Designed miniproteins, single chains. Designs and how they scored, part 103

Each design is a single chain, and the fold is of that chain. pLDDT is the mean over its residues in the fold that is shown.

## One batch from the design tools (miniprotein)

Design m3597
Fold by ESMFold2-Fast:
Structure m3597 (fold): chain A 73 residues (1-73)
Amino acid sequence: MTKEEKIKKISELLTDPSLSIRLAAAKELSKYGEEAVEPVYEALKKLPKEVADEILAQIGKVNPELAKKLKEL
């Protein structure tokens, strides 16, 4: 599996009904940095505000710069 395929697959988990799975996916995606910006942003647009804020908070704990870029979009 390529790095891009892995990032995309993990980004799909951001829409999982399980809070634990969403937070684990957000934490893992934060480690990829800028390469994750586009896939994460596309996923956040499909989610309710409260779920998107939850994911952004988790990303901010691991990669504050990535969370800031996502909030500015």
Scores: mean pLDDT 79

Design m3598
Fold by ESMFold2-Fast:
Structure m3598 (fold): chain A 71 residues (1-71)
Amino acid sequence: SELAQEIQKQIQQWIQQLQTAAAIVEQKLKENPDVDEEKKEAARKFAEKIASDQQGVIQEVLELLQKELES
């Protein structure tokens, strides 16, 4: 449907914004010696997931929305 395509485009834009924000957060966390290495690694993995599997993230979000509508 056209609505689903519009939602996908909007989510894709948000993912690109989140990818940029995640990269900035990863960099700032790397520069801060007081931050736990586990949190730095989690931020890195999150940024990597968004960058490498944008389509998978979109699909996952759509599936969550579908489940919410059916509940």
Scores: mean pLDDT 71

Design m3599
Fold by ESMFold2-Fast:
Structure m3599 (fold): chain A 83 residues (1-83)
Amino acid sequence: NKIKEVAKEALEKIEEGKPEEAAKILEEYIKNNASLEEQEKIINGEELKSKSEEENYLFKAFYYLMRGDEEEAKKALKKLLEL
C-alpha cells in the first residue's frame, strides 16, 4: 500500500529529528495525488470529503508539519497506519 509506505517513511523522518524531510515526502505525495484546488485546501487545513480517510490523515500530518507541530503530525501518521 503506497500511502502507508509514504506515511511510515515520513514518520521515521520525524522520529530522526528531520521534520523538513518528512514534509517533503508528504508534499511529493500531495503534488502527485491532489489537484491544485485540493492542495490549496490542504494547506489551509480543510478536510477533503472527496478523499479517503487515509489521505485526509496524510494531509493533516502535512498541515501540522508546515506549522511546526511535530507531535500532532506524528499522531495523524500513526492514525493513518492503523487504518
Scores: mean pLDDT 88

Design m3600
Fold by ESMFold2-Fast:
Structure m3600 (fold): chain A 80 residues (1-80)
Amino acid sequence: MASELYAETAARALERAVKDYGMSPENAAKVTENMLREAARLGYDVRILGEKMIEGLEKVDKKVGEEVRKAVEKVLKEVE
């Protein structure tokens, strides 16, 4: 429950950064990597967070979604 709420909030914040502030796919991927590594350090479920971030960003921009998915896969290999 806590990890799911955190994931939804984080995904929505990043969606708005892309949609309203024009964040690039490369920067969205870097932010995603940093957020997932911090979530892992704090004991949150990185897979749940990563899945929610991919879902949210693919709805906003396909290219951003693709780069975020690569970032999620990279961090999962490092922490799992």
Scores: mean pLDDT 78

Design m3601
Fold by ESMFold2-Fast:
Structure m3601 (fold): chain A 86 residues (1-86)
Amino acid sequence: MKEEIEKKAKEILEKFLKAIEELKEKAKELVKEGKIELAIKGYERAIGLAKKILEEYGEYLSEEEKEKLKKIIEELKEKIEELKKL
């Protein structure tokens, strides 16, 4: 059971990392179109998802994987602050 949950946690993390790359690409397009508020909302949702993954699956993630999620949260917060200055 726990091994299956650990596999699910890693799959969720992998899907999240792919979604973040797509989000960053689309956010650049939204900023170029002047849709800054939509880009900010996208990053806010991603932060929420990352926090949820840490909360629900943190026990099943490696220390390195948890650190990666925390770094992503901080990077997304920085992106939001950059966008707010535009």
Scores: mean pLDDT 81

Design m3602
Fold by ESMFold2-Fast:
Structure m3602 (fold): chain A 104 residues (1-104)
Amino acid sequence: SEQARRYQEATEKRVLEMAKKMKSISDSGKNVSNMLKSGVKSGETNVKIGSKQGAATTRETLAGLSRAGEKLSKEADKIDKKSSDLLKKASKEAKEQRRKIDEL
């Protein structure tokens, strides 16, 4: 039916939009993780060169930021994989549903 076709098209569009939003979130998370990694590297260099006073507190802060950046990167990769898996599953289901709609 035309109604079944329209529903399938709307479902495919919704899944694609969701996957794109997930990918955008993943990319943003990776960008923030890279910024944190760059900031930590700069901070570690500055601690080594500049200040012996407060160096322990600064190193602890940098270690915390490094761990936060790694966790964010891992979560971003998890979202990226879920986006990819969603698209693969949706593509398979779309082919099956289109086949059923095209059957007499």
Scores: mean pLDDT 79

Design m3603
Fold by ESMFold2-Fast:
Formats: sequence, C-alpha cells, structure tokens
Structure m3603 (fold): chain A 84 residues (1-84)
Amino acid sequence: LGEILAQYHELQKKLLDYLRSKVGDEIDNLIQQAIDAFNNGDLNKLDEISKQLGELVDKAMDDKQKKDREEAQKLEDEVKKLFE
C-alpha cells in the first residue's frame, strides 16, 4: 500500500513539473500582456489573451491527462488486487 501511495505522489509531482516545463514561459508572457491590456482599458485584448491562456493550459493538461489517466488506472488496478 505504501509503495502505491508513493507512486501516486510521484505522479502528482510529474504533472506539476510537466505543466511548468510546457507552458511556463508562454504563460508568463501572456500574463504580462494581460496586465498591459488591463492598464490600457483594452477589454477586447484581455478577452483575447484569456482565451490564449486557456488554450495553452488546456493543451498541456490534455497531453498529460491522457498519460496520467493510464497511470492512474494502473494504480487503481494494483490497489484492487491488494483488497481482493
């Protein structure tokens, strides 16, 4: 049981590291653009940037979610075997 919990925690850390590595720089740039648009009162630009931020995060999450769902299913199967 402890080994399975350790694997689950490792998976969570991998997800966070993956998101940072994939979109960190792009997110920082878009946040700065959003601040500039807010200061200029350009709401249309803010909406555009918010959409781009959402697309970047969703893309990174979707790629990782597919892998994480497969790993989570493996861990669930191992837990079930322990209680069978």
Scores: mean pLDDT 63

Design m3604
Fold by ESMFold2-Fast:
Structure m3604 (fold): chain A 100 residues (1-100)
Amino acid sequence: MLSEEEKAILKALSELVELIRRYLAGEISLDEFREGVLKILEELASKTPKEKRVQVLEGVGEFAKGVARSEGERAGKPELVEELVRAIEEVTREMLEKAK
């Protein structure tokens, strides 16, 4: 059985993948995407011990950027990848500053 921390990480990863796919499908705006990423990372941070928050948020942010690149290329929308990566990087940076 997974720990509560491991469950929180897996849930965040799953929700980020779905959010990226929804944006690439044109179902949500870039602003809704940013708000979604922020909400996912805030929930993850709240369920992560302070000692691990920086490392977990950095790892999840890097994962999300990798997914954005892969899914964007697969969807034939490489031009949207730069906006997605930038949005993920900006939100992750904001969360990391709050976690320090």
Scores: mean pLDDT 84

Design m3605
Fold by ESMFold2-Fast:
Structure m3605 (fold): chain A 71 residues (1-71)
Amino acid sequence: MKRVEVVSAERVSPSAARITLKVLDEEDGSVLDERTLYVERADGRPITDAELAAMAQAAAEGLNIHLEWEA
């Protein structure tokens, strides 16, 4: 089974963030893949630290769902 972890989540502008995720093998903990996502608010409002953390967790959950569907 694969597991997704958040490596980093950082703002690239006030309204945009870069989130880096890693895909791990649950059996041996090896890193299988690394993915970077760019997220931007359509309304241009600043992303708060709490919102950035929530976005990172949502991205990790979404990638887990996607990997289950690819299997």
Scores: mean pLDDT 74

Design m3606
Fold by ESMFold2-Fast:
Structure m3606 (fold): chain A 88 residues (1-88)
Amino acid sequence: MEELIERTRKALKEAVELAKKLLPKKVAESVAAGGSTVPVEELVEKGKEYLDELEKAVIAALPSMSPEQLEELLRKLEEDAEKLRKEL
């Protein structure tokens, strides 16, 4: 179990790091589509705070998850990380 938790934690950190790298581009694309009048820099900063809070919340939840939930989360994080890497 501990090994699965550690693998999931590492996958989560990688996915969050990749998401942070893409955040300026994604925010700029969203603003260009007419989605917001808020400065891009402010939206990027709020997005990074949101990602940090999500990472912290998920890590705190890992010990209470079942093996099946951990395996599913790990799979999703690995898929998301692969998609994010291709966008970089």
Scores: mean pLDDT 78

Design m3607
Fold by ESMFold2-Fast:
Structure m3607 (fold): chain A 83 residues (1-83)
Amino acid sequence: MTREEAIEALMEEKGLEREEAEKVVEGAKILEELQKKYPELQDKLKTTLDEEQAIELAKKVAEMKEKGASDEELIEFVVEFRK
């Protein structure tokens, strides 16, 4: 699936605005890259959240990365968000 197809699917299926859908897609990509880069933390980075919480997590991760957050800061945030 292309980035554009993922954005359009989120807008149509979840009623998200385009800007919000773009952040969710970017956040999901960042989370996937963290899991691949740190396989020992994969279980801690796996989303056991409901769909609404997963969307919120992805949005926050994208915002933190845009502000220059390190991989370590992102991992800590993801672990704490799941509590």
Scores: mean pLDDT 75

Design m3608
Fold by ESMFold2-Fast:
Structure m3608 (fold): chain A 86 residues (1-86)
Amino acid sequence: SKAKEGYEQAQLAILEGLKNNKPEEGIKKGLEYLRAGEMPQSVIEQFESEGKKVIDLLKNDWSEEEKAEISAEAAAQLERYRRAKE
């Protein structure tokens, strides 16, 4: 399904953004994948809203050590996903 592929690519874009300490770029790419997949507007709006909350936490509330742990976990999830698909 085009929608399923768009959603999966959006999730990978978020993880890649977190891994590279560029969460805003990850959310932006994720939104583009959701739009390309023609996801319902409600799903797109929820994705954008949750992404903004995560960005706010990373910028204002979380320490550099906590951000590094998030980046490492995102990298680990991407590697697990890659191995499961390949």
Scores: mean pLDDT 80

Design m3609
Fold by ESMFold2-Fast:
Structure m3609 (fold): chain A 68 residues (1-68)
Amino acid sequence: MSATLEVPEIDEYTVDEIIEAIEKLKKENPELTKITIVVTSGYVEPESAERLKKHAESLGLELEIVKK
């Protein structure tokens, strides 16, 4: 099962809220195996994206990031 989150950007300012949203989705949907993040502004900081990916993997989730 997969879920999608829309976020304006991925950076040090937003990563904590995105992590919290991912944790909530996994808690509410234990069968979730993939999450897709749609970045509407296209701003993705590599270090924040890496931390996000590592966190998702720790929850058993495949993470896909899509830029608009």
Scores: mean pLDDT 83

Design m3610
Fold by ESMFold2-Fast:
Structure m3610 (fold): chain A 80 residues (1-80)
Amino acid sequence: SLSEKVKEAYKKYVLPILAEMAKENADLEDPSVEEEIEILEKMLKKLKEELEKAKTEEEKEALEIAIEEIEKGIEELKKL
C-alpha cells in the first residue's frame, strides 16, 4: 500500500490534473484510438511538467506513479 503522505500528495497534485484532462475531453464523441493516445500524451506531458516542479519526495512518488500508469495505458493502446 502507498504511504498516507503519498496518497495525500496524489489527491492534491495528480487528481486535479487527471480531472482537468477528463473534463477538457468530455465533449469528444467516440474518440478514436489515435485521439485517446493524443489525450494521454498531453496528460503525460502535464504530469512530467509537475514532476519537474515537485519539491517533496511524496509529491515526486505520486507523480511518478501517475506517469507510469499513463505510459502503460499508451503502450496498450498502441498495440491496437
Scores: mean pLDDT 79

Design m3611
Fold by ESMFold2-Fast:
Structure m3611 (fold): chain A 81 residues (1-81)
Amino acid sequence: HSEEVLRLMNEALALGVPFERVVELAAEISAVAAGLPREHKSEAILAGLRAFVEALRAGASFEEARRVGIETARRVVEELR
């Protein structure tokens, strides 16, 4: 799923988010998923990044979109436990 991750990161960049902040968010989401098997970890990361990009497209600030992305990743982690 590396292509989908890169696509979502590029969408965030197109929406005006600096690359460094997108990388930091991806790391935070990865940390939330750290206890999961590799396949479930990727699923949680993708869900969080999708929610983040969707929030940005809806006009949310970076901080609101970051919160939505992290909380979505946490929800997916709990569903996969």
Scores: mean pLDDT 80

Design m3612
Fold by ESMFold2-Fast:
Structure m3612 (fold): chain A 79 residues (1-79)
Amino acid sequence: MKKIDKEELVERLIAEVREFRAKYGREPPDGLLTSIALEVAFVSKSPKEAIELAKEVGERGGLTPEQTERIIEDVDNLR
């Protein structure tokens, strides 16, 4: 169930990824991807909803399929 503007949250996470790439000129490390997984899981009580948000962040944030799958795996491991 939606409690807050998911689009605003997704845009905020995307901005962090883009700023990291722009400033450091490299891909986000696994630790940052795991942090994103925890953040989307925290705003969603359902694992399915968290996975949907993770996919949207990956697609709009320009993450690789491997990076997006890593986030999904971390979300799934949270049960």
Scores: mean pLDDT 75

Design m3613
Fold by ESMFold2-Fast:
Formats: C-alpha cells, sequence, structure tokens
Structure m3613 (fold): chain A 80 residues (1-80)
C-alpha cells in the first residue's frame, strides 16, 4: 500500500540519519550532530502529520511517535 511504502522510506531515512548522527558524535562534531537530529525531528513530525491526515493504522503512528521521542531524547542529552 502507499502507506506501507512511505513508512519504509521513512524507516530507511531514520536509519541513515541515525548512522550519520552516531558518526558525528564519535568524531566530537556535536554542533553538526545537533543539526542532524533537528532535521530528523522535522522529517518525523511532517510524516506524523501526513499519516494522521491519511488515517494510517495506529500501530504505524505509534512507531513513528516512538522514533520521534527517541530523537528528541538524544537532542536533549547532546545539548547538556
Amino acid sequence: SPTQEQYEMVQRGYELFMKEYEELVKQGKYEQAITVLEEMIKMLESMLDWLRQQNAPQSVIDEIEKKLEEVKKKLEELKK
């Protein structure tokens, strides 16, 4: 379904951004790592808005919300 295809694209994007974030943190590039997390938050928020408008299954919405909260937690930890 279109919803499944979009979910898979977001999952792939999330994994790529997470790898970039981890590499930047490992290199001590915290300002760039913050930027990656902020861009990821924008992507996930936009996806949640779209999924809600499309009446996507609650399980899909819950998965994206969990990813968003994890990214927000990492951003808070990095800003300390």
Scores: mean pLDDT 82

Design m3614
Fold by ESMFold2-Fast:
Structure m3614 (fold): chain A 95 residues (1-95)
Amino acid sequence: MEKILEAIERFAESLRKAGAPEEEVERLMRRLRRLAEEYSKLSKEELVDLIIEKLKELGLTMSQEEIDQLRNVASKEDLIIMLLVAELELERRAE
């Protein structure tokens, strides 16, 4: 979980530097932390499946080779961080 929390903190710092109000940054961090906790309950296979679905919603498709790379090389923490980034991008595009 520490690696995920550090990634959320780095994202928060980027938003602060971009001039986002502290209340908005804190609200976003709380939501990302909640999502990370929910994703932490899933297996690596379930996380890979969710990444494929979210990337598809973003108009991105993964090759079988890229999917195999995620399953064999990425840690569970790396997969959760990728899901958080994809979720944020989906929300940004919905605005």
Scores: mean pLDDT 80

Design m3615
Fold by ESMFold2-Fast:
Structure m3615 (fold): chain A 75 residues (1-75)
Amino acid sequence: MSAEERARLQREALVAATGDASVVTVLPAVSDEERVSEAAARALVDNARAGQHVTLNALREEATRALVEHLEAYR
């Protein structure tokens, strides 16, 4: 998975969890240079799952699943 795809999934999960797309403007993107560790990525997924006050429920579930799948593929 590319750095762009990884950053997109991270942004989608964050937007889904918070319901505010503007949050991604201040969040560091996940990139090849700024690779997030597996533990940090899992924490991000947990935060996305905990976010029940989302406007885009379908996107939240898909983004969370995609992140989990990506983390499984990291190995």
Scores: mean pLDDT 52

Design m3616
Fold by ESMFold2-Fast:
Structure m3616 (fold): chain A 66 residues (1-66)
Amino acid sequence: SKSSVIAFETNQKAAQKNLKESKKSFEEEYKKTGDIKKLVIAQLFEMSIDATDIVTEQGKKLWGAK
């Protein structure tokens, strides 16, 4: 339903915000320490953010969004 789609999009945007905050935190650690592992972790969070967009689009189709 349209109501379910709105709830799903709201939840996905909240999750994406948390992922962006985590990515920024690890990027800031990398800038402070030079630890390449922190940069790699930040890149994994970026991939997770990109995946959230794909999941959101698929979820909208599953819940009957046009």
Scores: mean pLDDT 81

Design m3617
Fold by ESMFold2-Fast:
Structure m3617 (fold): chain A 92 residues (1-92)
Amino acid sequence: MTEEQWEEADAAVLILAAAVFKALIDRGYPLTKDDVERLLKYAEQAKKLPVGSKEALEAIIDALRRALEIDPDNQYLKEGLEKVEKLLEEVK
């Protein structure tokens, strides 16, 4: 596997992690502060990716937006979403 293929795999892992969180949220799992902090860490890693950065950040945003639809008053979700959206703007 080439270095570029490993970098693409890193993006795919972050996208999958975000998709798993979204699936759990859809099943009624409330995101905790620790879960939001983990998603923010994934977003910081996604921004640094040479390939798939935008796609990984968009997947994390989708998970956070879905969580906020279920728990609209959650301060950590609001702050987390704003931070990840700002990271996405920096990679556009």
Scores: mean pLDDT 80

Design m3618
Fold by ESMFold2-Fast:
Structure m3618 (fold): chain A 85 residues (1-85)
Amino acid sequence: IVTVRLDSDAVIPIDMKVTLKSGDKETEATVTGVSDVREEDGKKVREVELELVEPLEVQEGEKVRLVHDSLGIDVPGTVTAVKKV
């Protein structure tokens, strides 16, 4: 499970399938948790928990993107936690 802080107030529903991109690497993930929107430095931010379909080597502090083409979602984020199996 990977926790990502999104620099967006976009509505990310639980159970949605998204693509998590880190540089040239990507994997499909299921949204398993979503935090309330909070404000940091005048920006709306939200944390999402992602269950990865395939392992992706990401670390805390890494810049990533969440993408869902059909919903027009392509938002930048930062990895805040990684739980390995």
Scores: mean pLDDT 75

Design m3619
Fold by ESMFold2-Fast:
Structure m3619 (fold): chain A 109 residues (1-109)
Amino acid sequence: SVEEALAEIQRAGDEIAKVYEEARRTLSPEAQAAVDEALAKVRPYLVKAFKAAMEGNPEEARRYADEAIRVLDEAIEKATDPKAQEFLRRMREAVRRIGDALVRLAEAK
């Protein structure tokens, strides 16, 4: 349902904010910069995925959500700090949940 998809997006967004706050308290400035750069690159794709979902285009929502995941996968591979890799993996799971919810939202009549 639309309500369930929106609730999932809110929960996953809250999870990203929580994970980011934990990372900020835990990581070195260099590792924090890597996480911030990854999120900055992810954000435009999530915005495009959201726009596609609002326009009722599940194919485009999936495409942009997959691009956001690809950005995070690249950031995880490039990260040298194991703690940064773990925070990025947790953010990746939340982004995946947002993407799946956006596709469901787009498919809703």
Scores: mean pLDDT 89

Design m3620
Fold by ESMFold2-Fast:
Structure m3620 (fold): chain A 56 residues (1-56)
Amino acid sequence: TAAASEVYGLSAEQARELAALAAEDGRKGVEYAESLGLTGDRAEKAVAAASAEFGV
């Protein structure tokens, strides 16, 4: 899939931070995504996409 930054309009740094927070705690990842204006299912999908891209 396309990079999380491209799909969700995030900077590369924001996408990396989202993945790092999600790796520590999925809830923190979702909360960070919500702080960036992504809510509900979109926030959870952004977390999943960033985790897939950077969480290896």
Scores: mean pLDDT 75

Design m3621
Fold by ESMFold2-Fast:
Structure m3621 (fold): chain A 62 residues (1-62)
Amino acid sequence: LLAETPAENIHIAVLETPDESMVVIMAYDPSSSPVLRFEVRYFPTLEEAEEAKARLEELAAA
């Protein structure tokens, strides 16, 4: 799926869980119907999430 999705269609979002105990990184294609989600990762802190986001953005750009 990821290999079949144009890189320009892959977006990365940083979200808090509903209980605000963790931060979620999600890679998804907002142009697809239904919306495709490729990665979901959970982190206890925003700092760790931002580090993971940078790595995912680098991967998505490749």
Scores: mean pLDDT 62

Design m3622
Fold by ESMFold2-Fast:
Structure m3622 (fold): chain A 71 residues (1-71)
Amino acid sequence: SAKARELAEKAYEALLAGDYEKAAEYLRQGASASTNPEVKELLLKAAEAAEAGDARTAFELLAQAISMLNR
């Protein structure tokens, strides 16, 4: 989904800026925009990691989701 990818990219930028609240919001919106169950799960887990302040886990899960959105 083009919308899911756009939201994932916005989440990545928010994580780089240290804005974990906005990152989690974009990640949850990206999950809602995705029709792929695995991408949806990865984005939701990334949102939970961002809300917990676990930037490393959030980045790793988001990278996995983005790689799958290119299929």
Scores: mean pLDDT 86

Design m3623
Fold by ESMFold2-Fast:
Structure m3623 (fold): chain A 97 residues (1-97)
Amino acid sequence: MEEEAREGERLVREQYGAEAEIEVTEEGTRVRITLDGEVFELRRVNREPSAAEIRELAEAEARLQLALARAGRGRSEAEIRAALDAFLAKLDEAEAA
């Protein structure tokens, strides 16, 4: 757990040139990434996540990816927006089912 968290932080630093801090608790995992002075926080819960928690994570991931795209890293802004829209549409369908 601790070793996996440190390894994750190292991979983010190597892949994106960003600082990463990973905290593992009984409730879940929190990942904090600092890129060009902007802080992005991603949270996962150890239980079944609520629809709101899933949306929050997807939006936070999209914001991080957009920042990476602006820095000349990762996917294009259009691809990131399309992926988020597709994911949220599927989530809406799952909630309705």
Scores: mean pLDDT 70

Design m3624
Fold by ESMFold2-Fast:
Structure m3624 (fold): chain A 72 residues (1-72)
Amino acid sequence: MTPEQRKKLLELVEKAVEELERIFAQSTDPAERRAQADKVIEKFKEEAEKLGIDVSPIVEALRAQVDAALAA
């Protein structure tokens, strides 16, 4: 992975986490929270794939955090 790819990946992760935190900060229906969170994760995956990076471990971690937050 190049330094440029790493920098862009970190920026994409930061943006995804920020958007997820915003979704969960609002008192909304759990199904709507899941739908919005899934869209954020899918967009992150799509953008990271354009960089040629396998983000499967990061996607798995983000989905696990969303599942835990929805179960709480």
Scores: mean pLDDT 77

Design m3625
Fold by ESMFold2-Fast:
Structure m3625 (fold): chain A 67 residues (1-67)
Amino acid sequence: SEELQRLIRELAELTGLSEETVRRIIEALSQSSGEGRDIIIDLLSKETGVDRERIKELLDRILELLK
C-alpha cells in the first residue's frame, strides 16, 4: 500500500537506514514475540541514535498495516 511505503520511507529517513534494511527489520519484527520485538527496537535505537519511543511508534503503525 502507498501508506505502508510512506511509513517505510519515513522510518528510513529518520534512522538513516536504506528502505531495504527497514523492510528486513519489519520482517524480523513480524516474526518475533514481544520480548524479541523489544530487543530489535532497543538495538535499532542504539545503532541509529533515534529515540526508542519514536521508532516504536512508527514500527507499531507499520505492523498494524500488515495485519
Scores: mean pLDDT 82

Design m3626
Fold by ESMFold2-Fast:
Structure m3626 (fold): chain A 80 residues (1-80)
Amino acid sequence: SLVEEFRARARAFAAEARARGYDAAGFAVASTEEERRAILEAVAEHERKYGLSIELRILPAGDREGAQVAALEEELLARR
């Protein structure tokens, strides 16, 4: 499934980010430059609030990876 494929990639990215000295890794989807900037600002605020360093990868909405992120987000929201 898209979710399982994305989870495997997310685990790999998280491991790589940790090896590079980050505390956490995240994926986001942005369709516009305004959305991209808002995501970057929100992540920076979260890093300051919790004293964490986060490696962020922003994907275009029309990409297969963007579809995988959207599917995972829907699954996580449904379980919370």
Scores: mean pLDDT 73

Design m3627
Fold by ESMFold2-Fast:
Structure m3627 (fold): chain A 85 residues (1-85)
Amino acid sequence: SAEEMQRKLAEAEKFGEELKKIVKNVKSIAYGLLPDGNVVIQLLLEENGKEVTAYLVFRQEDGKLVPVYALNEKGEEIMKKYEES
């Protein structure tokens, strides 16, 4: 439903703001829904004058995003920082 989609987008946006607190030099954040209901988050970062992309997968449970898996090395680094926060 439209209401459910609005809730999912709001939770994804809240999580993006939390990630910005622990990750610097974020240029953009994109969100996608996977067929299993998980959310993929794409972070575009700027490091040493180069663009680097991180991919993280989250499960949406009870209005919260719970980290499940990183899809690349940069995503794994960010996920570790989030878990240590």
Scores: mean pLDDT 76

Design m3628
Fold by ESMFold2-Fast:
Structure m3628 (fold): chain A 73 residues (1-73)
Amino acid sequence: KAEEALKILEELSKSKNPKVSKLAKEAAEALKQGQYDLAARLAQKAAIEAEEAGDKESAEKAREAAKILEELS
């Protein structure tokens, strides 16, 4: 649910990868404003950036957050 997605995005916002942390913060902000579609798209972008950086764990978490957010939109 939204709370679970927010927790994942807050953890990703602490990433040492600045692209992942920025996208996660933007996704969390969109989620707090009820913009679920935008939040899902930003979470998907965070997953791509994490995957490109070789951080499979963060990529998988970001994909899970995106899936939750898509179900809410």
Scores: mean pLDDT 84

Design m3629
Fold by ESMFold2-Fast:
Structure m3629 (fold): chain A 91 residues (1-91)
Amino acid sequence: MLDEKEKKYLKAAFSIFDKDKDGTLSPEEVKEMQRTLKYGGPIDGVLDQDLLRHFVSKVVAIAHNLPLPEPGTYDPSITLTLEEFYEIVNE
């Protein structure tokens, strides 16, 4: 079970990549997250960046196992809500 500290950091990470503020991560936002962390880009807005990096390594692995759409297609079933994000990371 995720503790309150982990949930706060996950919510902060989610909000950084949730560019349209709709409460879900689109496939494009997930890809941006992957690119930023795979190539060592800075993660702004979160003080505990080591915890965030560990968390996003899990998200990157999960995204590679999820059926992401081809470039130029949109499938709403591939978006991640904050609750689904918590459940995936908690595994």
Scores: mean pLDDT 57

Design m3630
Fold by ESMFold2-Fast:
Structure m3630 (fold): chain A 76 residues (1-76)
Amino acid sequence: DAIELIEEAIRYAEEGKLEEAIELLEKAAETLRSTNPVLAQEVEKAAEYLREGKVEEAIKIARATKEFLSLIEQSR
């Protein structure tokens, strides 16, 4: 589940475990590519920000993407 992967990534990023957070975001993006390619790109952007050390920006994007995914899931 992409939402669970994003939530775990946010936790690792907040703990300073950026390598683990990036890997989880990449897995979430892979899961989303066939169903929600735009959201997959947002998750990839969050991973890119973590690689740049922009932790706050990455977490903000990850949280926004998770929120949007929750709305899509509920609308089914």
Scores: mean pLDDT 83

Design m3631
Fold by ESMFold2-Fast:
Structure m3631 (fold): chain A 97 residues (1-97)
Amino acid sequence: MIEELARELIEALRAGDAERALRLARELAERARAAGLKGVEAAAEAAAEAIEAGRWDLVPEAIRALEEALANPERVPRTALEIEVRLGLARIQEALS
């Protein structure tokens, strides 16, 4: 189930379908949280935040984070953390502007 949701999310991200990708990312994050799969939760949350920020340049990294999380669901992927850092830096830059 979680693997199927992650695959659907990856396909939505590749298709540029923001509405579907955001819905799937949020659903995946909630299911992963309930299952204790911290890596999948982190990757799904990073994908959702990138979409909400309109940062489609981060989609390749979001897909990589999801693929890494599927390989090791309990470990937070470095790629998910890198997305969060990039989004955080952008928010700081906007706040200072």
Scores: mean pLDDT 85

